# Designed miniproteins, single chains, part 76

Each design is a single chain, and the fold is of that chain. pLDDT is the mean over its residues in the fold that is shown.

## One batch from the design tools (miniprotein)

Design m2646
Fold by ESMFold2-Fast:
Structure m2646 (fold): chain A 64 residues (1-64)
Amino acid sequence: SERQRRIRELDERIHKLSMEAYKLIKEDAKKYGFNKMSPETKKKLEEIKAEIDRLDAERRRLEQ
């Protein structure tokens, strides 16, 4: 259905954003170590989290 297709699109986008966040965390850890995260990486992760939360909210509305 149209609804199911949209849910799949949202799931794929959320997955891609999660992978981007994971990559940023790994790259930051490699450069600065596990006990220090750069302010730039932290800001980008907050932006990615906000976008994921927005997409997840849309996905949950479509599941109703």
Scores: mean pLDDT 83

Design m2647
Fold by ESMFold2-Fast:
Structure m2647 (fold): chain A 88 residues (1-88)
Amino acid sequence: DASLALGVVVIELPEDPEKAEKAKKTVEETAKRLGKELGVEVRVEVEGRTLTVSVRGDREAVEEALKKIAEEGEKAGGKVTHARVIPV
């Protein structure tokens, strides 16, 4: 019985428009897949070059989802500027 948590990761997209679009799509698809696989609620928000991914669910599932989203975002050329897990 894991405590519930809210995870947030903030990813700065690359300045190149093609790389930014690829990074955005990679993060959105990864978030959608992990939401289904881990049973977490995922929300992706974009403002300019800043992508914010919020994940809510069981703490261990949230931590796993956040780690994988950050890894895939960086592999796609994004820069993780902030990542945290908050008890809810």
Scores: mean pLDDT 84

Design m2648
Fold by ESMFold2-Fast:
Order: C-alpha cells, then sequence, then structure tokens
Structure m2648 (fold): chain A 84 residues (1-84)
C-alpha cells in the first residue's frame, strides 16, 4: 500500500541519519560537517520526491514523517556540533 511505502521510506531515512551521525562523530570537524550537510541534502531531495508522488489522502502522513525525520536530523546535527 502507499502507506507501507511511506513507512519504509521513513525507516530508511531515519537509519541513514543514524549512520551518518555515527560516522560524523568519528570524523574531523570539517569532514563531520560535510557528512551532515550531504545527509541533509539527501533528506531534502527524498522528502520532495515523496511529496510529489504521494496522493492527497496520504499527504498528512508525509507531514508527520517529515516532522519526525527533521527532528532526528536536527538532534544529530546538535550532537555532532557539541562534540566539535
Amino acid sequence: SEADEINKIEETVLRNIDEARERALKLSPREARLELEITEGVVDITLSVLRLYTSSEYQQLVDEKEKKIRAKLEEAKREVEEKL
């Protein structure tokens, strides 16, 4: 179903953010910032494409996923910046 596809994309994106955070915490300040900047770009593109191809009935579900994904990304950026 469309909802299952949206849920799978959320799982993948959240995992990618966690993996990027773990990598960034082991990198130099310059490399850590680049890792997170690229990760944010990938998140932005993924959510844009998801919204473009999601039916109107599931747009609210996408809004909920974006809020959760953005919160996770901001937390990752904060944790990495605090270490630098």
Scores: mean pLDDT 89

Design m2649
Fold by ESMFold2-Fast:
Structure m2649 (fold): chain A 71 residues (1-71)
Amino acid sequence: SFEDIVAGLRAELDERIERLGLTPEQREKVRAAFDKAIEEMKKLYEEGKLTEAERVGAQALSDAIREAIEE
């Protein structure tokens, strides 16, 4: 289900945040990007494009994490 996909991504995100030792400010930025990714994924999910939804969300999240690390 969509909820299961989101739960898996949240677990992955929390693990990465912990491993990278992000500051509270960086964590907030990454979580904001995650929220946007979830909205985009939901739209694709409603269109029946499950694989595309997962890939778009994962890529957006990876980019947000890289950007936060550079700050």
Scores: mean pLDDT 77

Design m2650
Fold by ESMFold2-Fast:
Structure m2650 (fold): chain A 100 residues (1-100)
Amino acid sequence: SSMQQQALAELEALGREAAALFAQLNAGKVSIDEAVAGLERIRARVLEIMRRMGVPEAVQARVEALFDEGIAALRAGDVDTAAELVERALLLAYTTVADQ
């Protein structure tokens, strides 16, 4: 559907924003606090898209938990673990929306 295609395009854009944020962090162009704020904004947008698309609450909770674990890893200075967890959260959101 056009709504599903738009949601997938929005999730792809958020995935690119997250990747760019981690690239900026690794280049020393943003602080950990700025990266955390960026991820919190991405998380809020992903959850909004999932709610709008009628994704089951159990899947929304899993995506939220993966983002929360990723943000916690980032606050602890574990950038690689944070990137992996955020990528997993975004992939779960994308595949669930794509399957609806």
Scores: mean pLDDT 92

Design m2651
Fold by ESMFold2-Fast:
Structure m2651 (fold): chain A 58 residues (1-58)
Amino acid sequence: SKEDMLKRVEEALNSSDWSEEIKEEALKIFKEALDKDPSVDAAQEASLKALELAEEAL
């Protein structure tokens, strides 16, 4: 479910070394992607966008 996917995303982000600002923005990307398409495909694309955001912030 979308809720289960978001919970896993939150746990993964909380275990990362990313800044709180990047974690919040990454979670927003996942929420927006899953609201449009609650699929693994959308979650994977959101992961790539979040990773790109984190790399730009470094």
Scores: mean pLDDT 76

Design m2652
Fold by ESMFold2-Fast:
Structure m2652 (fold): chain A 112 residues (1-112)
Amino acid sequence: SMLLEEQRKRIEISRRLSEEPRKILDEEYQKKIEEIQKKYKDNPELKKKKILELEMEYGVKEVALAVTAVVLAKDPSSIDEGIDILKTAGFSEEAIEAFRRAADEYRRELEE
């Protein structure tokens, strides 16, 4: 029963860490799709290639965010290192700030 409670708590924390950054990634993805559709409207082959490249980029970022959130929920002492990894992975300042805010709230709860 204790192991299940610990697993549930870690899942909830990883969700909280990733929720707002994921929304930001989704909004960024939609804006970039719209720009590709406008820019390459007269070149369907290049449009298809650029959309696939964008899908792969944001797919990798979504997985990196999810894995980082799970690891940091288990090991909150590594939160600052996790944020630096997301920065190096090319996450936007807005997505990083959203992650940092959730991580700071989590750290505050651990001190209470």
Scores: mean pLDDT 86

Design m2653
Fold by ESMFold2-Fast:
Structure m2653 (fold): chain A 65 residues (1-65)
Amino acid sequence: RVEELKEKIAELLRQASLGVQGDPAATEKALELVAEILKEFSLEDLQKVTEEVAKIAGVPAEIPG
């Protein structure tokens, strides 16, 4: 289950990157992924995985809550 969350977060980051470049379809997919993650996983699980991903990417992790 945590591995599925990691895959969804990786796809979210990919779609968010495309959305920032001006792709509205990518922005819509990113929002759908956020909604799916929030429905299936707790904020605690999301925080833990996001911190791990941010550490690998070399940036600080901040989650709205």
Scores: mean pLDDT 69

Design m2654
Fold by ESMFold2-Fast:
Structure m2654 (fold): chain A 84 residues (1-84)
Amino acid sequence: IEKKLEELAKAINEGKPAKAVLILKELLEQNVPFEEIVEYLKGKVSQEGIDNVLEYLDHMKELKHPDQELIEKIIELLKKLKKS
């Protein structure tokens, strides 16, 4: 889990939104607590990186991606990180 969280932070900061979303999906599917992900990423990811992933997710919603509920959950998580 720690290794996946580290790779997630790296993907966000390196401007790799597709990879970041894939890792977030894997963490949520493994029932990693939402708050645990937020706490780990707090202070470790750039606001620009978060904005890039949010833009990518908005595009996925426009394309009628089948995992709409998961996309909304990830958007909520990233918005919590921006509040930090």
Scores: mean pLDDT 75

Design m2655
Fold by ESMFold2-Fast:
Structure m2655 (fold): chain A 105 residues (1-105)
Amino acid sequence: SAALAHVEAALAATPDPLTREALRALAELLRALEAKDAEAAQEAAERLIELLLRLYRERRYEGLRRVATAIVEVRQIISGDMSEEFKEKAVEEIIRQVEELARRL
């Protein structure tokens, strides 16, 4: 996955512990989504949301907040009664926002 490769490259280049932890959670989320593992995706998304909100509070980076919001939507879709079509579109949007985040980190 191009998104996963970008996240792994960003992780290797990032010295900041909190950002590294967020990138690891992001990589776990991407792997779980690719594997269609709803439980693993939900756990990774919850951890990533917490870490991204901490980064937003400490760094005031608006892009991180947008990614956290989108991940909340994916978590709700994975655990909720939404149609498969809505789930697929939400996953595509998350990947797009994740790629933007990796590009800016």
Scores: mean pLDDT 69

Design m2656
Fold by ESMFold2-Fast:
Structure m2656 (fold): chain A 59 residues (1-59)
Amino acid sequence: GSLERLRQRLAELDARIAELRAQLAKQPDDRALRLELEIAEGMRALVEGVISLIERLES
């Protein structure tokens, strides 16, 4: 269902965030990597919020 797809996207975002953090640790002055990390973290928060809302609506 929609929840399973959102949980899969959350896992993909967690993996991407870990990758970006590792890259940024090697290149701390890379502004593009910092921006990508901030965007990915923001998207993760939104997906987590949507999952929480759907779980409450289906309760």
Scores: mean pLDDT 86

Design m2657
Fold by ESMFold2-Fast:
Structure m2657 (fold): chain A 64 residues (1-64)
Amino acid sequence: MTEEQLERARADLERALVAEGASPEQARKVVDLILEGASLDEVLALVPEAARPIAKVAVYDLSK
């Protein structure tokens, strides 16, 4: 992924997480952790239960 594609994916995923019930601060922290290579379990511990499906997609998308 290019840096520009990564920035766009980050912004889109932050918005998607907020739409699913995460706070803006949680959404940003989750995206930062995914980009740093955090485990799925670590990421899921930080998101509301309603936002877990989108967090799983974010881990999959950004970890590739």
Scores: mean pLDDT 72

Design m2658
Fold by ESMFold2-Fast:
Structure m2658 (fold): chain A 58 residues (1-58)
Amino acid sequence: IEELKKDLEFYRETLESYRAALAKAQADPNADPDYIALLQRVIATLEEKIKELEELIK
């Protein structure tokens, strides 16, 4: 339980960091579109993992 709770916290913090990075990249007209696409895929994966962990700890 404690390990899953720590993992969930880690993934949530990581997701927040990637969302901030995506927002900055999208605001930059010189940003690499492949990089933006990569960030979007990572965010989607993290959201899915968070959802799975939330189901396990409720």
Scores: mean pLDDT 81

Design m2659
Fold by ESMFold2-Fast:
Structure m2659 (fold): chain A 99 residues (1-99)
Amino acid sequence: MDLTDADFAKAKQIIKKYYGKSGIDTLNQFQSIYKNIGVKQMQYAVIKTKKSKDDYKNSYQTGSDMGKQISKWIKPHDPKLSKKFDQYSKQMDKDYKSI
């Protein structure tokens, strides 16, 4: 399940055009979570501290919520791209519930 740099570039163009600064700030935060989530997962798998578990859970929960919002914003303009963000957000929610 990979959101590519091309997918993020398309999302940025749509969000910049229709939703402005607040939308771009949300997209940038989601992209940061997306790029770092594997590191948080690996840290929890190896270290298994309360802090690493909390960081891992919070990353999935926040990412799921942000991804759902991004999907909603994109849907009227690019339904296929919206579906990619929605599918990833649903997977993050499942991963969160499995922790």
Scores: mean pLDDT 78

Design m2660
Fold by ESMFold2-Fast:
Formats: C-alpha cells, structure tokens, sequence
Structure m2660 (fold): chain A 74 residues (1-74)
C-alpha cells in the first residue's frame, strides 16, 4: 500500500538499518520494524503504518537515528 511504501522509504531516507525491501508490501520484516518504531516512540502497537506512526516518522530526522539502531533483528 501507499502507507507501507511511505514508511519504508522514510526509514531508508533517515538511515535506519532495514530488514525489509522498499517494495510497498507489508511483510513480516516491515511489520516488525513498524512495531519496534511504535514501541520506541511510545505509540500504540498497531503493526500498521497508521497516521500517528507516519506523523512521528515524518517529524524524525537523521539525528534521531542512533548508531546501534537496528530494525533487522528480533
């Protein structure tokens, strides 16, 4: 979906390490990354790129990405 693709592209643009391809598909790797982002930023864990999740991600900058940030592993 467009929301999934927007999430994937923004995560890549910010410099996060990704365990998923940027293909617009809500696969297991993408869902795991969304859940981790939601936990880290204190958002409801919906597992989908909802408006709150995309809003928080749009407001994030490369400075918010730590060298140890890893969205590839459990």
Amino acid sequence: SGSTLAFQRRMRALGYRLGFPVDGVLDAGTRLAILRFQERYGLPRTGVPDSATLGALAGATPADVLPDDDFTAP
Scores: mean pLDDT 74

Design m2661
Fold by ESMFold2-Fast:
Structure m2661 (fold): chain A 115 residues (1-115)
Amino acid sequence: SMERLERARRLYREGRRLYEQGDYEGASRKFSEAARLAPDSEVGVRAYRGQSMTREKLGDWEGATKALRKMVEAALKNPSEENIVALAVMATSSKRQGNDEVAEVAREGLDRLSE
């Protein structure tokens, strides 16, 4: 519903604000709630991306990998240049941080979105 989408967008914005403030635990909760409300939408893609980045900051690469896989599935339902660029950035960033599994999932997602 439009009400769920609006609520998900607000939670996503709150998560971003908390992430920017360094409150990664708070950001994780907001991104998870946003993704739960609108998992197969554009805001869901952004929320899963935020969750993956937040879990990496917390040292939880299993959680980061799970969120990224959900981001890829949501992005396949919502193809856009923004989502392609986001996956490319995540692949590069995660590889630089030594998180090879997250980097590989992002690269595979790019391949799937580019088909």
Scores: mean pLDDT 85

Design m2662
Fold by ESMFold2-Fast:
Structure m2662 (fold): chain A 94 residues (1-94)
Amino acid sequence: SVEELKKRLEELIKRIEELTKEILELLKGKPTQEDLEKLEKRLEELIREFEKLVEEIKKLEPNPSEEIKKLILEAEITLGLALILLSILKLELK
């Protein structure tokens, strides 16, 4: 259902936010190459899940509601932030 997809989007956003917090904490500490590789893999999995969710939403609702559009935008912004922070982490390691 559309309501289940909304909940999945909200849960995905929370998972991205948790990843972002972990990256920020590592930036304050002594990150390792292994930490970076694990974070890159997790972010890639989150991006893949997001893309699949958006495809499922568009198939059920070709013209999604304003609420769903806002959640998709929020997820995109949060993923963008995670990518920027991960890029900063890469620069600190090399």
Scores: mean pLDDT 86

Design m2663
Fold by ESMFold2-Fast:
Structure m2663 (fold): chain A 64 residues (1-64)
Amino acid sequence: SMVTPETLARALALAEALLRREAEEGADLDSIKPQVVAVVQETFGLSEADATRVVEEALRRVRA
């Protein structure tokens, strides 16, 4: 299916929640990034490229 704005918003929210939880636990976010991309890709049916863009945006927000 085509990626909808609603799907991207939900994917971003999940990525932010996962990364924020990992940051609270003291995890290295760069090391966990591929795992978060995989979870987002599997959960929402996104391509690797779309999931990567979502996770990179989530990383920017969590690190702000």
Scores: mean pLDDT 85

Design m2664
Fold by ESMFold2-Fast:
Structure m2664 (fold): chain A 92 residues (1-92)
Amino acid sequence: MFEEVVKKFVEKMREKAPDGVLTLEDVYEIAKELYDEVPPEHRPVLDEIFNVVFNALRKGNGVVTREDLIEAVKNSSLPDELKEAILKALEE
């Protein structure tokens, strides 16, 4: 389920960035771990999520805050269902 993928993504973000600031290195580590942990059929969902995250990092010169990520998700072309799942998980 993509909701489980989103939950794992947000949990790893909290582990790597307890202060709410993600670096490019943190995001690469999270991506590597998640692609190993999720079933192959869910990897396209990860590709969509990480595309938004990497675009936010590029805009932020290699750093993105939780607030920057929330804004990037809201303004992305991600499916509404996926946007809602990510935003809900980030609010917890």
Scores: mean pLDDT 80

Design m2665
Fold by ESMFold2-Fast:
Structure m2665 (fold): chain A 77 residues (1-77)
Amino acid sequence: AELAADLEALRANAEAWFERSQANEPRARETAERHNAELVVHEFPSPEAFADWLVAQIEALLAGQEFPPVMVVARWV
């Protein structure tokens, strides 16, 4: 119940994070160039798709998967 409520809150916040990610793409690109990091732009058709992807990443992290050191920016398709 508590975890389900936290995931619902995460989905509700995902819309705000998605909008922020779009606004922050130019800054993310500049930061990646400055730190010699790879910039990956991941396109999503909706905030719900972004939320589902984000939950999957959290589940993968909890399962012990390693992530490459990249800057990821979400944007609308």
Scores: mean pLDDT 62

Design m2666
Fold by ESMFold2-Fast:
Structure m2666 (fold): chain A 95 residues (1-95)
Amino acid sequence: MEELIEELAKLARETLENAVKLGVYDQVKPLIAEIQRNALRLAELGDEEGVEEAVKSIKQANEYLKKGDTEKAISLLQKAVEEYRRRLEEIERRR
């Protein structure tokens, strides 16, 4: 779990650096911040699979940014935000 959180933080930083280079920092930053907050909450709840999916989503978005495909990167991050929000709601509902 801690290793996944460290990888998530590293990927988030790299993704934001690439967003700055492409001029889409303002669009990407709030999405990355929400994914990180939701992933930390999932980690607190013991949902390692949810944290692994967050890492994969940011990694894929970063790969799109490296290719200059800002539209696909932003779309993927927006979808990830919605998916993690729903996942958190489902876990909290069971309490």
Scores: mean pLDDT 83

Design m2667
Fold by ESMFold2-Fast:
Structure m2667 (fold): chain A 105 residues (1-105)
Amino acid sequence: AAEEAARYAEKAGEYAGEAARAAGRSGKAKPTSVAAAGMSGAGAYAGARIARRQGTEEAARNAATSAEGAARTAKLAAESSGDPEAKEYAEKAERYAEEARRAAE
């Protein structure tokens, strides 16, 4: 459970970062939304990697919560950009964040 939650959180952070990059490349996204999504995604990814190494349920739950936040900010950046690639990555981030939450229960 903890290992699965951490792995899903890592994927959510990774895709949130991809969504931020795609939104940024579009040139149409709000710079603050791109920056927030990029930072949240990077933080969630790093946190998930640490949680995976620690192997505790508490660390996995914290990583899942961070992944949910990163997915939310990625969605806002993708929506502000209107970019299809950014939206696809944001949707993947949301899906993996939900899987991380479920696995952390």
Scores: mean pLDDT 83

Design m2668
Fold by ESMFold2-Fast:
Structure m2668 (fold): chain A 69 residues (1-69)
Amino acid sequence: MDALIEELVAAARAYDQGKAPLQAVIDAVERLREAKVPQSRVLAALDQAHAEGLSESTYNITAGMVLGF
């Protein structure tokens, strides 16, 4: 489970830096949803990534996908 959360955070950071397409973030969120990872754990990791410099726009897009699934 932690590995899937780490994959999402890595995908979000890569997208934020223009190094990966938005599809990589979508695919990572879908894997977390299929694995039934609690949204609260995923959001806590995204909050930490945002505190560490993930842009507000990428944070909002990624968190919105997590909450929508």
Scores: mean pLDDT 84

Design m2669
Fold by ESMFold2-Fast:
Structure m2669 (fold): chain A 92 residues (1-92)
Amino acid sequence: SMEKDRAYIERLLEQIEAGDEQARDELVTSMDLTLRNMIKTLGKEIGTLLLAGFFKSVLDEETAQRLLDLLLEHAKDKEAVEAFAHYARKVM
């Protein structure tokens, strides 16, 4: 559910604020996998737009931007994350 996803993200963000590098890597990996699965299922444009909408609905703008920056720096699929960043800027 969206509430469980929000609680999971909030928990990891709290750990990241405390300096937990492993929590950062877990969050980035989870978000990268989610993005790749959404692109695979819904296509690049719709998948990235829906994930951007999720970020906007669940996270404040500052937190969403911080997560986007972490994804751009650390995610394995740079092409998918760059596409997400392009669409996220249109929604945020």
Scores: mean pLDDT 72

Design m2670
Fold by ESMFold2-Fast:
Structure m2670 (fold): chain A 54 residues (1-54)
Amino acid sequence: SIESYSNPNGPVKVALILEDGSVVHLSFDSKEALVQSIMELKAKGYGVAGLVFL
């Protein structure tokens, strides 16, 4: 259903690629939580080179 793509409450699994080439597997309960976590990492000085949804 269309709601499946619009629902931010679904669990989100990602592979986060950092600028140093490190890959971190992360799991969040929502897309909003994922965005907040990326913003926090950026604020702490971590460079994010890529993001892959799993």
Scores: mean pLDDT 71

Design m2671
Fold by ESMFold2-Fast:
Structure m2671 (fold): chain A 86 residues (1-86)
Amino acid sequence: SKEEKIKKAMEAAKALAEKEGLSPEEKIALANAAALAAAEGLSEEEIEELAEQIREELLKEGVPEEKAERIAEAAKKGGLIGKKVA
């Protein structure tokens, strides 16, 4: 089911976040992107577009470029996890 795919994606994302020692913001971005990619069946191109949107939104909110890039990269990794478990 869609719910089981989302759950599997989020568990995989959580495991990676713990292994990589991600910040709370990176962990949230990773998990959310994994759930979305698994739920909607996102392509690699759509995952890249999602990461770019997250980066642009963070920059508009005054988040420093380096931090915005790290959060966007976490979202991209999460999306790819969601795609693989879907």
Scores: mean pLDDT 85

Design m2672
Fold by ESMFold2-Fast:
Structure m2672 (fold): chain A 93 residues (1-93)
Amino acid sequence: SAMEEQLQKEIDEGLALIILGVIKLMLKNKKIDPRETARLLLTLRRLNEEIAEEAIDLIVEYLGLSPEEQEELRNTDDVEEIARLLERAIAKR
């Protein structure tokens, strides 16, 4: 029903905000685990695309991702590929 769909959307948004909070905490503490971050990003993308884009923008700013790396990050749906991208970006710091 429409009511059940709306409730699920609100639950998914709430969960996405919690995950965004975890990512913000990881960035603040300068403790990015590439594989864990990749898993969180893909989970965010499934829950809420707008909140996922906010998380991506924060990671882009923190790591200084190039336009090419940003495109790879947004277009990749595999944990290991995202993790490798993040590992490469961290190593350039």
Scores: mean pLDDT 88

Design m2673
Fold by ESMFold2-Fast:
Structure m2673 (fold): chain A 88 residues (1-88)
Amino acid sequence: MDSLQRQLDRYQRLIQRDPNNAVAWLRLGSYYYGLRDYDSAIYYYRRTIDLSTDPNLRRAAYLGLGSSYTSLGNDDLANYYFQLADSL
């Protein structure tokens, strides 16, 4: 089994124990982004925003969404999320 699966399993177990742990959702988004799985990264970043009122976590998630949409070639959505991050 690869080392990336072990890292993902760790964060999956964190959200399984506490599905409201916004930090764990943010970390999963970042790991999927690193894997170039941008659709999964977007899912986890959106969940981070839904679960957190912390401006720093929300900003990090918006930056992750912007970067993910840039990688998918959707510059309009990327710019939208970067502007949301800048407004925090």
Scores: mean pLDDT 85

Design m2674
Fold by ESMFold2-Fast:
Structure m2674 (fold): chain A 67 residues (1-67)
Amino acid sequence: ALSEEQRKEVEEIFRKGGMSERGARAAAEAVHEGGVQGARAVSGYGVKDGTLSEEQAERVIELAEEG
């Protein structure tokens, strides 16, 4: 599970990728609840959709591995 600080970082990554505040919060919650599997799923879709770069996707997975 993500810490509050890690969850905010994930939310900001998705927001910088062009996701709405609501969407970014939902994505961060999915990573928090799903752990590494959630992070892989959400970041994989983000890269495919163009919302995330590969580097941003790796950062999201790293945060989930740490939390």
Scores: mean pLDDT 81

Design m2675
Fold by ESMFold2-Fast:
Structure m2675 (fold): chain A 78 residues (1-78)
Amino acid sequence: SELARKEAERAARELEEKLNLKELAKKLVEATEEVLKLEEEEREERAKELSERLRNAERPEDGAEAAALSLVFKAEAE
């Protein structure tokens, strides 16, 4: 979980410094903290819901949430 936070902060810094995407960087960090508050089973359900929403392009925030879930799952997999 701590590793996922650090990776999100690093990715956010790159978005801000290299691409001037400060708002997107902030959303990535916030989404990562929200995902980290979920239980492991809830993260899996969230990933399924997000997969369906991404296929339908229903919510613009889904990109940040997908990145956050990816970071958390990757960190937990070690």
Scores: mean pLDDT 68

Design m2676
Fold by ESMFold2-Fast:
Structure m2676 (fold): chain A 65 residues (1-65)
Amino acid sequence: GDEEAAAIAIAAGGGEKLSAEELAKILRRILDDPEQRAAAREVAATFREVVEAQGRALLEKVRSL
C-alpha cells in the first residue's frame, strides 16, 4: 500500500541513501508475497507519475538555456 510507495520513493528520490540494487531487493521481497503483488503494482504506478512530472520540469529547464 501507501507505505510501500513511500519506501520506494525514498529509495529512488530521497537522496542517494539507497542504491538501485537495494531498491530492487526491497521490491523483490514485496513481490515474493502473493498478497503484496497488487499493492506493488499500485506503488509502481505512483512512482511513474512522480518521474514523469520531474521529467517535464527538467525539459522546461533545458528550454531556458
Scores: mean pLDDT 56

Design m2677
Fold by ESMFold2-Fast:
Structure m2677 (fold): chain A 75 residues (1-75)
Amino acid sequence: SELQEKILKLLEEHGAQSVAEIAKALKLSQSTVSKHLKKLEKEGKVSSFKKGKTTYYELSVDKAVEVLEEAVRRV
């Protein structure tokens, strides 16, 4: 879970990142990062898109909206 939180934080701070860029930033193998990104995509927390031959991952719209709502809400 801690690794997934680090990936989400990186995407929040830097926007869309490739598997290779995330792996370099977190000092992990691309295989490890790809495995966690696929799980996060299945959970609806990140979305993927292709630019040329490279696949990029970004925070999902639903997750981005949740973060914004939490920043302004008081219960």
Scores: mean pLDDT 76

Design m2678
Fold by ESMFold2-Fast:
Structure m2678 (fold): chain A 67 residues (1-67)
Amino acid sequence: MISKEKLIEMMEELKGQKAAEKLEELIKQNLEEALRFLAKEIMEASDITDEESLESAYKKIKEVWEK
């Protein structure tokens, strides 16, 4: 299982405190939605917004961090 604290820390560094708080709430509700949100925010921070790249990023994050 991923460290919740590490996910929140990454989001805070990328998008600030408000995004980190939103990620924390998503983790409590649904881990898959939380990981999809994180993938989207990371990719948008790199100006990547296409659906295929977002799905690829989500799958990579899930593979590394779902266990």
Scores: mean pLDDT 72

Design m2679
Fold by ESMFold2-Fast:
Structure m2679 (fold): chain A 68 residues (1-68)
Amino acid sequence: PSAAEVAARAALGEARELIEQGMSVEEARKIALDGLRKGLATLVAKGEATEAEAQAALDRAEREMSKL
């Protein structure tokens, strides 16, 4: 998998973990997506992901998190 795809999967895991720790679904999604946006920006800056890969990963994570 791409670095961006790995980051998106990690963000989904973080959202689930925060919910298990008692955080609301809304707040967990917000925190995980904010972290993912920062992580993807860093991957693009490091040349480990393209902007298109980062955007696709973010869009996918947002869709998957909407199901939480």
Scores: mean pLDDT 86

Design m2680
Fold by ESMFold2-Fast:
Structure m2680 (fold): chain A 76 residues (1-76)
Amino acid sequence: MSPVERLAEELVARFRAELDALAAAGLPPEEMLERVEALMGEAWAEMTARGVPQGERLRVLAEMQAAFEAALAAQA
């Protein structure tokens, strides 16, 4: 596995763990959205700083977005 693929998997796993923690904390939807946006912004900044190609960064963000949408659907 390339260093880029490993970082992508670690960032997505970290994001999913944070989503689980936010859900367990019972945060309001608006606050949860704010936290998720901050986490995605941090992931983008980290990937950019490490020289991850734009296509890979967009793929990671898309996977994070899909995980967040699934979490919201589970609450509906």
Scores: mean pLDDT 80

